# Designed miniproteins, single chains, continued (2): the designs that were tried, part 98

Each design is a single chain, and the fold is of that chain. pLDDT is the mean over its residues in the fold that is shown.

## One batch from the design tools (miniprotein)

Design m7400
Fold by ESMFold2-Fast:
Order: sequence, then C-alpha cells, then structure tokens
Structure m7400 (fold): chain A 99 residues (1-99)
Amino acid sequence: KEELKRLLQQFINKIKSLIELLKTDPKKALQELEILEGLVGIWLGVYKIIKDEEAVKIFSEVIEKLQEAIESLKQGDIDKAIEYLKEAEEILKKAIENL
C-alpha cells in the first residue's frame, strides 16, 4: 500500500504542474498530459495483471478524467480541462486517504 500511495502522490504532483502549465503553455501542457495519460494506462495494465482491484478502480477513474481533459484541450477549452484535472487530483487524494 505504501508504494501505491507514493505513486499516487507522484501523479498528484504532476497534475498540479500541468494545471499551472496550462495557464502559460497549453500546447506543451497537452503534450505532457498525453504522456501522463499513457503512463497511467501502463500502471492500470500492471494492476490488472496482478489483480489489485482497488488500484484498478483508482486508475480507471483517473484515466477517464485525463482523457476528458485531453478532449477539452483539443476543443480549445482550457477552463474545462483544468476542471477535469482537478477532479483527477481529488480522486487521487481521496484514494491516498483511504489506503
């Protein structure tokens, strides 16, 4: 559980950095967000293989919010992308509190 908490905290820190980056460089933020979405997808796959249902649920919810943020950015809606990123951050924060 401690290793999972550390990983989730790293994702929270990355999401916070992306929210700030969106305010100054949305194009670079989109590129970094797509990389983060891919990385979360890899970890989702790993936890599915090891049958960690709790981690699978957390990463499935997070990846959905990251995908919604990516689509919002592709439509030029920076404010909506920030909302989805904040929702992803809250999912991760609550997950850490419950682990």
Scores: mean pLDDT 88

Design m7401
Fold by ESMFold2-Fast:
Structure m7401 (fold): chain A 113 residues (1-113)
Amino acid sequence: MEEEAKKLIEEGQKAFDNGDYEKAVELYRKAIELAGEDNPELLLQLGAVYYKLGRYDEAIKAFEKAYEIAKDTDPELRAGALKLMAEVYEKKGDTEKAEKYLQEINELRKKAA
């Protein structure tokens, strides 16, 4: 099971790097089904692929779930999710929400120090 999930993640990353975003979505979703939904790094990868496809609402949902799963011990992962959500909202024209998430990154890093 773990070996199968790792292979799917590797194939998904290769598809993403090659610009085959639809295949990357399929592979990452299958990896999540095998590895469980509690992998925030995999959710960030899935969200990034949705963003490349212009599927912004699905990208936001994946990044929000990654942020919720990440604990206070993983401030860099939380900051990464917030940064990616800010990029999606900026692309949607929601500058106010994008700026809010960038401010949350600064506060999160300050709390971690």
Scores: mean pLDDT 80

Design m7402
Fold by ESMFold2-Fast:
Structure m7402 (fold): chain A 115 residues (1-115)
Amino acid sequence: SEEDRLAAEARALLAQPVSKEQTKKYIEEAKKLGVPEEFIKAVELLYERLGDYSAAYAAAKAMIEGIKNNDFERGAALAITVFGLAQERLGPEASDVVGEAASLVVKAYEEMKKK
């Protein structure tokens, strides 16, 4: 299923070792490519408040690749999947911040799909 494919891709992105500096560069690239502000805010919550550079990097990369492939809806769906898996991985103490970030991207995704 598409959900299984998104989950597999999100797990692969989250498994990649990344530095704080590399993650910041990807967030800056996402801003330059025109990723919507709400998605950027969600990624910055992971980066600044949790220090979860792998989740922030994975979400930013998913959205960047979505833009580059002219399929931002799929890129956004992959980023939402990353946030969900990050919430499960980080456990209950971080779940409130990841939940807030996930809510921001879900809302932005739903607004993007409205015509």
Scores: mean pLDDT 79

Design m7403
Fold by ESMFold2-Fast:
Structure m7403 (fold): chain A 84 residues (1-84)
Amino acid sequence: MEEKVRRIRELLAQGIAAGKAGDLETARRYAEEAARLALEVAPELARRAEAEARAAARAAGESEINVEIAGAMAAALAALRAAE
């Protein structure tokens, strides 16, 4: 479990760095990989966080890629909090 939590943190950091650099496709790939591990660590919390973040991003008029990134990042963050 702890090794998966560490990998989620590493992937999320790489996704954030790619997003800040303007590489949204790379940011999405890292966020999605982190979310996949998050669903293994805390499946119910990760699924709820993903759904809520996607709904909020859509309501805010975000692009499809930004909706996907927001959902995946929320899932990853929920799993990290659950592992505390």
Scores: mean pLDDT 84

Design m7404
Fold by ESMFold2-Fast:
Structure m7404 (fold): chain A 76 residues (1-76)
Amino acid sequence: MTLSEATEKIRSFEDFVEEAERFEKEGRYEDAALLLAMGIELARALDRLDEAQRMEKKLRELLEKHGLERPVIKPL
């Protein structure tokens, strides 16, 4: 496993969070929720439970704030 690969994975989690916040600011709440849900599944797959739990809280807050249903993501 290269340092480059590890850096790319870290950027993926930050990208999910940053893009989700951008979509929320643009009124794209469903896209923001979907992106957070995808990030949660990726974090779980990589055994990053703290990141998964943090994104889960953000997703729940987003759904409650905007009256949205949780996005359906195909389990891998």
Scores: mean pLDDT 72

Design m7405
Fold by ESMFold2-Fast:
Structure m7405 (fold): chain A 71 residues (1-71)
Amino acid sequence: LVAKNNAAAIAALNAHAAANKNALSYYNLGANFKAAGNLASALAYYQKALALNPSNSVLKKNLAATQAALA
């Protein structure tokens, strides 16, 4: 049940992020995938967030940490 609720929340955030193309929305979606243990999806969304805000050091750090976790 907890996993199903988490998946539904992630799906809702995905729809919101796609509609807004907002770096913060993509970052939040990446953080939610990371919390759910889906590091590959977290990486993809952090990359999308960084593409919209390439100077953000927090995004760069979170992207690097997620890449390291996948290694």
Scores: mean pLDDT 71

Design m7406
Fold by ESMFold2-Fast:
Structure m7406 (fold): chain A 119 residues (1-119)
Amino acid sequence: AEVDAHLDAASQAINAGDYETAREHLRAAAKAMSARKLTPEETVYYGARLAILEGTVLYLEGKEDEAKRFAKANARGLKPLSLGRFEEWLDKAYEDVKARLPNVKEAVDKVYEWMKEAL
């Protein structure tokens, strides 16, 4: 899917330390999501992947407080859309992002923990 392609490209850019290219692909992924009628599960899963990736970029840019606020706000916004299955979809998104970001796993782990703290 177009969303997956942009999220994978953003992950590659983050691994390379190219946060500007990562942000371009995250913006494109968000636009692709908005252009399609996603299922509730797809909306929560891709929304969580976007939130983890953007939070990771913010953290790696040294914007730790902004990353924490962003992560918690996105978790709170996505939780009502999940019909009680938010933690399941968040955990799946986290594992999928972590697998694609071998060079920055600690940053991904921090963002995921902040999202869980908001639950």
Scores: mean pLDDT 87

Design m7407
Fold by ESMFold2-Fast:
Structure m7407 (fold): chain A 90 residues (1-90)
Amino acid sequence: SFDEALQNLINSIKAIKNKDYETAAKYFEKALPHLDLIAPALRGLFGPQLEGLEVALKNKDYKKFAEIFKKILDILSRTPLGKFIKDAMK
């Protein structure tokens, strides 16, 4: 569901803030099949970065996952979706 996908994304972001990159990766993997429910344009906007995340997850390279995910979050912070996620974390 949308709510479940959003909650998994929020939990992934919280884990990044706590420097728990393995937990962040696990929550993101749960959200990944439903990203289009959260932001239909997300795959279009961040396709190369999302491909990099999927490769890092496949290889269990949680450090590389965190580096790419932080870059995506930095870009998202300047979008309405980033504001929505920030507000949902309050």
Scores: mean pLDDT 76

Design m7408
Fold by ESMFold2-Fast:
Structure m7408 (fold): chain A 99 residues (1-99)
Amino acid sequence: AAPQTVTVTVAAGESKTVTFTLPARARVTIAVTSGSGTVKVDLTLVGADGRTTHISLTLSTGESFTFENPWETDAQATVTLTNTGSEPQTVTITAEPAP
């Protein structure tokens, strides 16, 4: 599959959730591209067999985080973004197929 990118603007104090399919061994990159302050990122992967992985972290403007689907099957990815800053933040979420 081709890389898929979604761009989300999260207002100050707001939370937004994005859900998508992350193929076997595919990677997701979450990047805070504009604004000021920090965004809390909550990533949950649910595998076809009900396996679950959860990652929680905080990104500052200009930072990014990449995670790989560790399974040989598609996973449902849910990314919740919480803007803890005082200004709107723009976040890009890119899913790329396995190399």
Scores: mean pLDDT 80

Design m7409
Fold by ESMFold2-Fast:
Structure m7409 (fold): chain A 84 residues (1-84)
Amino acid sequence: MGQRAREEARRVLEEGRRQFKEGIELIKEGNIEEGEKLVEEASKRLEEMAERAFEIDSGSGVELREERERLEKEFEEVKKEALE
């Protein structure tokens, strides 16, 4: 057991990365509200999956949270540049 949960965590992580990248690109294009929405949705999904992953495999939970924090940091940096 746990293999399906790890596969789901991987898919959510990949989807989250995609949504963060799309959000960042929207911010760079001046679509700040749309970009923020995508990033917030991706961050929420990654956190929910991290909580589930910790129940089965703490390593996967840590990886998901670290990736979320990294992506959120990138988003904040891009948002600051776009608003200045």
Scores: mean pLDDT 73

Design m7410
Fold by ESMFold2-Fast:
Structure m7410 (fold): chain A 100 residues (1-100)
Amino acid sequence: KALELARKFLKSNTPPSLDEEVEQLIELIEEYKEELARPKVDERRVAVLYSAIGILIAAISFEVALEKGPEYAAELAKKISEVVKATLAGDIKKLEELLK
């Protein structure tokens, strides 16, 4: 449910040309959440997934900046980071508020 709301936010706020990058970001968030939920967390894997999420957010924001300018892209990057945090926390209410 949280991942579905995150996907809806990302696709609503990015051009269709970035749909592949959006799906890659959702996959990384899911893998990161699954790793954190393990009884024995692999700290190195957590660090790698965290870095990959950050790099992909930066890549999406860069593409948006080329189309809509750097100020819009910076604001979107902040909102995407909030969506990631809420999704990891399972905060459905926060995700629904971000979609309004």
Scores: mean pLDDT 80

Design m7411
Fold by ESMFold2-Fast:
Structure m7411 (fold): chain A 61 residues (1-61)
Amino acid sequence: DLEEKAEELKKLAEEKGAHWVVEQVEALLELVKNTPAEKKEEAIEQALRGLDRAREMLEKM
């Protein structure tokens, strides 16, 4: 789910030329990858929230 939403948002951002959104998505994915297992669920929830916010900003463009 997280990876699918991230890839979808990256494609949309690339089509709109919003490379800063691509960078933001990649940063969120790296954060989740580097999070210890004990905190991974919280990191995933934070990343999903971040993706939703980035998508909202992209849609307002």
Scores: mean pLDDT 79

Design m7412
Fold by ESMFold2-Fast:
Structure m7412 (fold): chain A 64 residues (1-64)
Amino acid sequence: MTLEEVIEEFKRSIEHLYEQGVDLSHIQRSIDLATRVLEQTWGPQAAQEFREELMKKVEELEKE
């Protein structure tokens, strides 16, 4: 699985959680935990890209 595939899968999961009424702060905490795990597996550059993409998705959901 590529970083791009992981990011897309998590974006879909975030959309699903938001639609089910999970608050954005809980979603943000889940992203932080996943980013920490990714850093250990794929390194800090991949973890930063992952976090930035998912936090951008959270911002989009908050505004829409």
Scores: mean pLDDT 80

Design m7413
Fold by ESMFold2-Fast:
Structure m7413 (fold): chain A 120 residues (1-120)
Amino acid sequence: SAAERIRQAAEDAANLAKKRGHPEAQEVFERLARGEPRPLTPAEEIMAKFIALASTVADIPEARKYFVEAAANALYDPEKAISYLEKAKKVIEQKETDPSLRERLLAAIDEVIAELKKLL
């Protein structure tokens, strides 16, 4: 299900944040994985968007990996997070066969990049 894909992506991001020593990011991803219904901060909303993108591209593992890497780095190193999103865009341009979904995914990535730049 879509909910299960979101949960799995959030768990993967939490594990990556833990491995890289980012406890604040780990806590946010663990809460997203639990589906706790509370208002998100602007930073948590951006992280949730990364998880939603990762869940949408489950059939393109390389793009999913880049979204999870971007999520784990968003609060610590937003420039590195943007770099991973640009790599995800290139993979989607090459591997997504549905032109409508491809265009929507690329637009969503550009929106998240713009939101990350506001946090700088």
Scores: mean pLDDT 77

Design m7414
Fold by ESMFold2-Fast:
Structure m7414 (fold): chain A 82 residues (1-82)
Amino acid sequence: ATITTEEAASDPEKARLAAARAAAAVETEGGGSLEAVSPEEMRVVVTPAKLSDEVKAQVRAEIGRAVAAARAGEQAAAITIA
């Protein structure tokens, strides 16, 4: 499900779920992996050249929402693009 920037800013849990969904989409395309560093931190490694345009757009949008939520709250997802 898509979340708005306003929802992400007010609800860090929705941003975390959006980041998790982006990570799952990247893993399905074979363009990256999801690493669980801790319950409060998820790490996504992305190789952009291997992703479809639709997955790239989804990842960009959900990264943006996760960043907005991190600024409103103290929970952050560590995202690495390789």
Scores: mean pLDDT 51

Design m7415
Fold by ESMFold2-Fast:
Parts: C-alpha cells; sequence; structure tokens
Structure m7415 (fold): chain A 92 residues (1-92)
C-alpha cells in the first residue's frame, strides 16, 4: 500500500519470527508471512514472496543442526542478494 512488503519465512522459529515482525510493525513496514515446516519448501516460499511483491525476504530458521544447515545451503544455492538469514540460520 505505502511501501513494497518484506517477505518473512518462518521455518519452525516462532521466537525469532515474532521479533522480526515486531520490528517491521514498529517501522510501519508491510510484510507477508509464510510458515513452513521443512527446508525443502524454502525455494517455493521465497519465489512466492517475490511474486507477491516482496522486495526483500527474511528467513528465520530453527537450528544449526542438519535441517538448519540444509535451509542455509538452499538459500545460498539460490544466489539471491535480497535474502537475509536470521535465528540459528544466521550462523551459516
Amino acid sequence: ENQYPVGVVNLNDDKTTDRVLRQLDRSRTPYILINISKPEDLPDAIRKLFSDGASHIIVNGENDGPSGRKAAELVREMGLKSVTLRGALSKH
């Protein structure tokens, strides 16, 4: 409406996602939230958010175990500059 939305992906990390959404709300930044349960859904979620008009995407991830590492690898493989990793994913 007033600005391009930020895409937010929640990969089983409600705490980090809530913090991100609160920050976006304080800055009056519109956002689109997608909740996913597995890393394999990340590419489709990211593509949908860009298709829906998101200019930047924030991915919040659960942990640095195998699932978290796979999520970070998938985001890197996509080679997208406008994607930021948060939570345990930010360690990769």
Scores: mean pLDDT 78

Design m7416
Fold by ESMFold2-Fast:
Structure m7416 (fold): chain A 94 residues (1-94)
Amino acid sequence: MDLETKTAGVVLGLYYLRLGKEELAREYFRKGGFSDEEFEELVALFRSGGRLESEIPPELLALLREMGEIFDEWSKKFNYDTEKILEYFEEILK
């Protein structure tokens, strides 16, 4: 699965998690190619503000950094329009 698909799954997953739609968030992480265990690790990392970074596997930490770069590039392409970014990510996950 490509890095853009993983990034789309994480961004949509976190968006719906913040809206209290945890099952929908889990489904988007799954569409992004993440396991339920990886979903729990990522949610814990994001909620800790990075405090658990040293406890995350190095491969997953490297992936998160690369996904951050892709999200920044897409945010710039869509002039930080959250609605357009989310629509683009949903298109990737079709």
Scores: mean pLDDT 73

Design m7417
Fold by ESMFold2-Fast:
Structure m7417 (fold): chain A 69 residues (1-69)
Amino acid sequence: SMAEELKEKAEKAKKSAIELAKQQGAEDLIPYIEKLSEDPSKLEEIEKIGVLLALGRVEEARKLLEEVL
């Protein structure tokens, strides 16, 4: 179902973002990433945070988390 697909994508995006946060030394963001990921409708925001962290844009990822939580 769409809901199951969305949940799977959200869990995958969450795990990716957490791993990237660890790689960037931004482990302080992990509780906020986990909180955001409790709502699968926030998938797009979780993916954006992952992209920002992959690019080393830690401050931008932090600001986005503050805006959406």
Scores: mean pLDDT 84

Design m7418
Fold by ESMFold2-Fast:
Structure m7418 (fold): chain A 87 residues (1-87)
Amino acid sequence: MEKEAIEEALAAGLPEEVAELVAKAVKAIEEGKYEEAIEYIKKLKELDPELAEQMAKQLAAVKVKEEGVEDPEEFKKRSEELAKEIL
């Protein structure tokens, strides 16, 4: 699982260091380990800030969805705020 995610990121042409952090962040998000995912995203920001921002937005959306936010405007606002806080 973890090894396969790293191999897919490497196949996408990312540097090994970036690929490893992306794979770890994605796995942590999928497993609901949000604090661990935040740690990997912060490390990713030092190497690839654009990709880190994308990952932070993905994590924020997942967390806000689990909170059961019903209003689409509130969902968007909360996910944007959380993504900025993660970075």
Scores: mean pLDDT 75

Design m7419
Fold by ESMFold2-Fast:
Structure m7419 (fold): chain A 63 residues (1-63)
Amino acid sequence: GLTQEEIAEQIDKDFPEVKGFGAHIAGAVILKQEEKAVKLLLTLDVPEETAKKAIAYAKQLLE
């Protein structure tokens, strides 16, 4: 799988809506704290569907 840094960079490239939060999403996925990442993104007015897609993408890159 990719490193945390590589996953963060890919999220920031592929999901402009969460740009700047790729490192937080990657870290949350690695630590199995996905619910905290979703809640954070929702407080930033990111749509729940978009937040969940970004997290699912990060999980695929970690494999």
Scores: mean pLDDT 80

Design m7420
Fold by ESMFold2-Fast:
Structure m7420 (fold): chain A 109 residues (1-109)
Amino acid sequence: ITEEDLELVKEALRIVAEEPGIGVGVKGDILLIASDGSKKGEEALKRAEELLSSSPAVETVRVGNMLTAFVHNGEELFADPEVQKLLKEAEEAGKKNPVAGALVERGTK
């Protein structure tokens, strides 16, 4: 995975960590992003999808309010200290949104 791919994932995580209408979770090489269906949540989810899908290392699938991003060597990328910090921030933000948080929890289980 390149520095460019790492930066794209960090940018997507910054978008979701700053928006209260979004939850984030990780399972293996998979990054899950879910919106609560609000206008702000949907706008942020769309921005994250556009950013992540621009990377050749990421394959995205969107179903309703959930975006599944398959990240090539995702486990290694998600082990990066800055990515871990952003994931923790996004997870804490998602806990304040019961709808988005529940969708992410189901997808990561």
Scores: mean pLDDT 76

Design m7421
Fold by ESMFold2-Fast:
Structure m7421 (fold): chain A 110 residues (1-110)
Amino acid sequence: SKVRELFKRLYELFVKHFPELKDDLNVQFIIGIIAVTIHKKLDLSDEELDRIFELTERLLNQEVIPETEKYRHEIELLPKLGPVNRFILAVELAIEIVTGVSVEELSKPL
């Protein structure tokens, strides 16, 4: 299923950056919610999805991204957040940059 593919990509990216939380069931649950939210709220092309994952990884690596000048405040928060909240914010910022769908809209209940 599309949700299972999204979960797998999100989980693999998360574990790459935070391997100490690999088998944490709460993390797996939260990543599952992110995958369902993306699937339900966003009609993404494969190219948009690949760009979102690329930008998420670059944000987690604290790379300077020209497209993120508008989000300077949020980017400065990333290294101050714990692993789960850092990952969520990085994913939400990448989605807003690629799709224009705001972090606020993504955070609304399903």
Scores: mean pLDDT 82

Design m7422
Fold by ESMFold2-Fast:
Structure m7422 (fold): chain A 135 residues (1-135)
Amino acid sequence: SSSRERAIELLSEASELLEEALRLLGEALRKAKELGPSASSVADLIESAAGLTANALSDTKIALKLLQEGDKQAISYTQRALGLTNTALSLSNEALDKAKKLGPSAKEVAELLKRASELVSEAGTLTRQALELLQ
């Protein structure tokens, strides 16, 4: 159906955004760890956000395959991907707020987190739109 084809396009774009966000979160995590113990809470939040983003990406890719096969289980994987993406966004935003409070030494971490959060937010919007087309 046209709705299924559009949902595939939206989830394909969401998967690309989540892959880029995951790369940026990985870079932010590495830089946060280099800042040492004062940034440990930021690093922990980034690690959690990265894990949830990776799980959301996995579920999005499974949903894409299931949609191409006409399998109704695609809806459940899309719903789970959305939930994981929303939680990852919340943790990324909390990490960003904490990184900003660490001052100039954490500026690069904050810039990477801002970019990652924008990509995760856009992926969430596209995943929600795909879910609405599949229901």
Scores: mean pLDDT 94

Design m7423
Fold by ESMFold2-Fast:
Structure m7423 (fold): chain A 100 residues (1-100)
Amino acid sequence: SIRDEALAFAEELIARLRAWLAGRLSPERLAALADQLRAAVEEFLDLVLDEGKSVEEATREVGRRLAAWARENGLSDEEELALAWFLGAFATHVRELVEK
């Protein structure tokens, strides 16, 4: 299914993100970030696949929530950039899946 393919891709992105930040963030911070990204992925897929929102609308809604979480949790500019990269890469992949 589109959901299963998107979830598998999200886990590949999370693994790449963890490798990229491994020398900069603690294991505890990496785990917290990964959990937040998994929650964001589920919300994104619910918006697109279940609620019929566009990828662009889901990106705005989830991006707004992630930005709020980042501010509330005192994330660095590098952590915020990592969140933006993840959401952009994931949204692009979901768009490709739903357009096929």
Scores: mean pLDDT 84

Design m7424
Fold by ESMFold2-Fast:
Structure m7424 (fold): chain A 61 residues (1-61)
Amino acid sequence: SPETAARIAELKAEIDKLLKELYKVQKEMDASPNPSQELITKYKELKKKIEELLDELHALA
């Protein structure tokens, strides 16, 4: 359906944006032998959000 196609496009765009943010956070973590708990939490939350969006994307396929 047009609605499903639009949602798939939206999910792909959101996932792409979040992956770019995740890679930036990963670089910050890699820059320190002891990354902060705030940075670790941010990384985990981004991963969780990406996984949730991927699950939604797969459910629509």
Scores: mean pLDDT 86

Design m7425
Fold by ESMFold2-Fast:
Structure m7425 (fold): chain A 81 residues (1-81)
Amino acid sequence: MTPEELGLRAADLARSVASHVDDKEVAERLRQLADEIERAAKAGDAEKATEYIREAARTVEPVSPLAAQQLLRLARQTEEA
């Protein structure tokens, strides 16, 4: 997959988690980070996309450790691509 495809997949995951978390502040932050990931990915900025994906993982970890792990995997793949 391209860095753009990986970033867009991470943004979709962050938005999906945001729709299922009860904490409105966490949900809003995840939506903001998803928008930043998508913007960086579409701009071809793999480094910035990776940074935002890692931030989304940190944001979601207290509410979903599994989603955080999936986001960190996508961040590693985006950095390596």
Scores: mean pLDDT 84

Design m7426
Fold by ESMFold2-Fast:
Structure m7426 (fold): chain A 60 residues (1-60)
Amino acid sequence: MVTKEQLERGLADMEKLKTSEGRATALGALLKEMGKPFDLAALLAQSKEELLARFRELLE
């Protein structure tokens, strides 16, 4: 199970990534680790702000 500290570190790492592909892949890997369903193609279509917002939602 992913801890809050791991999620916060992951968010900081995602903010350092320069590409949408990198951010989408990082979020997808985290969702897979948490056992949550996702579509990588849909994540790749999301903006940086949308991906970060979705990641922050996982911290709640």
Scores: mean pLDDT 72

Design m7427
Fold by ESMFold2-Fast:
Structure m7427 (fold): chain A 91 residues (1-91)
Amino acid sequence: SLPSSEERREQLEKARELVAEITGIPLEDLTYDTTKLPKYVQVALAIIQGELTNPEEAAEALLERLKELLGVSEEEIKKGKELAQKVLELL
């Protein structure tokens, strides 16, 4: 069966907890004011949310939006992808 909207919400909450554990950033900072986070963490959170809520979106389109919105470097994109992959594998 396809995951329910509630199951996806639970996966998003668990993903934020895993990001907090891996990065050492407090969970409240990952929830309320993500714009002050390191750019690679913002990239990771955006990838995780996109994968869990809209998995059919083209990866290239997501990356272009992130570059425009966050002003991130290729190294920050790579680091964010690595963090997102680790979190998604643990869900």
Scores: mean pLDDT 73

Design m7428
Fold by ESMFold2-Fast:
Structure m7428 (fold): chain A 68 residues (1-68)
Amino acid sequence: SSTLEKILKEMIEKLRNAKVESDEELDALMQELLEEMVRKLREAGLSRDEIIQGLKELSREGEKLRES
């Protein structure tokens, strides 16, 4: 879905542009971005499977930053 890709890209860009100094700050930001993503995807009328896919991709990007 082009809508899923657009919203996912926006969330990833927010995550990457954030200057987080600790894992605690990263966890707080991830919580906010995941909640915003669910809200936007639900408002766009995406299926549960598409929402789950988006959440998995965003969570994976957060883990990559944690490993850095």
Scores: mean pLDDT 82

Design m7429
Fold by ESMFold2-Fast:
Structure m7429 (fold): chain A 57 residues (1-57)
Amino acid sequence: MIRTITTSHPDKEAAERTAARITALVAPGGRVLSVEIKEENGEWTVTVTVELSPELA
């Protein structure tokens, strides 16, 4: 099952930390397909697309 997680952060460091945390949480039961970090008007948006194992989804 494919899921997309989107979060917004005030700075790049917070965005990178959140992306790493999401990746770590998904790793045991799925895989990360893509990670996108985008800056817009001083806000950093993290979009993580993950594929969950059928056994855990």
Scores: mean pLDDT 78

Design m7430
Fold by ESMFold2-Fast:
Structure m7430 (fold): chain A 85 residues (1-85)
Amino acid sequence: MKEKMVELVRRALAAALAGEPVDISGYSEEEVRLATAALLGVGQARRAEAEAAAGDPAASAALARRLGEEAARLIEAGEVPEYVP
């Protein structure tokens, strides 16, 4: 299951960077929700870095990739951060 979730996070990141829809074929609603929560939680924790990268497309793209990699690692470890709105 962890490998499948990591693959979903990587697909979501690649699709977002390419401006394409995410291929969620073979994933359940719960798996998509968990991957989304992990990405949002990591993004929330890195908000200051995101604000610092604002206005630089290359820096923003590099940060997005790093956030996706961090979310994937947390899913592999079973340590998804709490998402607090």
Scores: mean pLDDT 67

Design m7431
Fold by ESMFold2-Fast:
Structure m7431 (fold): chain A 58 residues (1-58)
Amino acid sequence: PVASCTLPPAIEQQVQQCLQAADCTQAERCAQGILLRNPTLTLCERLAVGEMVKAKCG
């Protein structure tokens, strides 16, 4: 899907820090932790986090 959703800046920064500081497996677990701590994120925002991880590691 081509849909890109705007993440809250705080969430985007946390995901970026995960991607920069950890191996891809650790970055994926770190990003999943962010999603678990933020259950109010929309499906579109959750997909955006997944796309950030995939862009860095896939």
Scores: mean pLDDT 76

Design m7432
Fold by ESMFold2-Fast:
Structure m7432 (fold): chain A 98 residues (1-98)
Amino acid sequence: MEELKKRIEAYKEQLELLQKALEAVKNGDYEKALELLEELLKKLKEIGAPESLIKSVERAIELLKNIDSEEKKLQVEMELGVIEVALAVEIVVLEKEL
């Protein structure tokens, strides 16, 4: 039970990192967004997050590294939005196991 509570708090911290990364992308601070997403990826791997979620973050990082248009910026914002929903769902699922 304590391990489950720690896991929930870890996902909440990752959700905050993602939200900060999304704000950085919206503001054009791509270097800051990249640092935040790389930290998010490291933390998700440490807590054993689902492979699908890890892959989504890796894809967002790759898209961010190759931003050369407004269309790609919007695509990164959309991908981060999907990851935000996935993290929120994971938190809700874990809370139901309490």
Scores: mean pLDDT 84

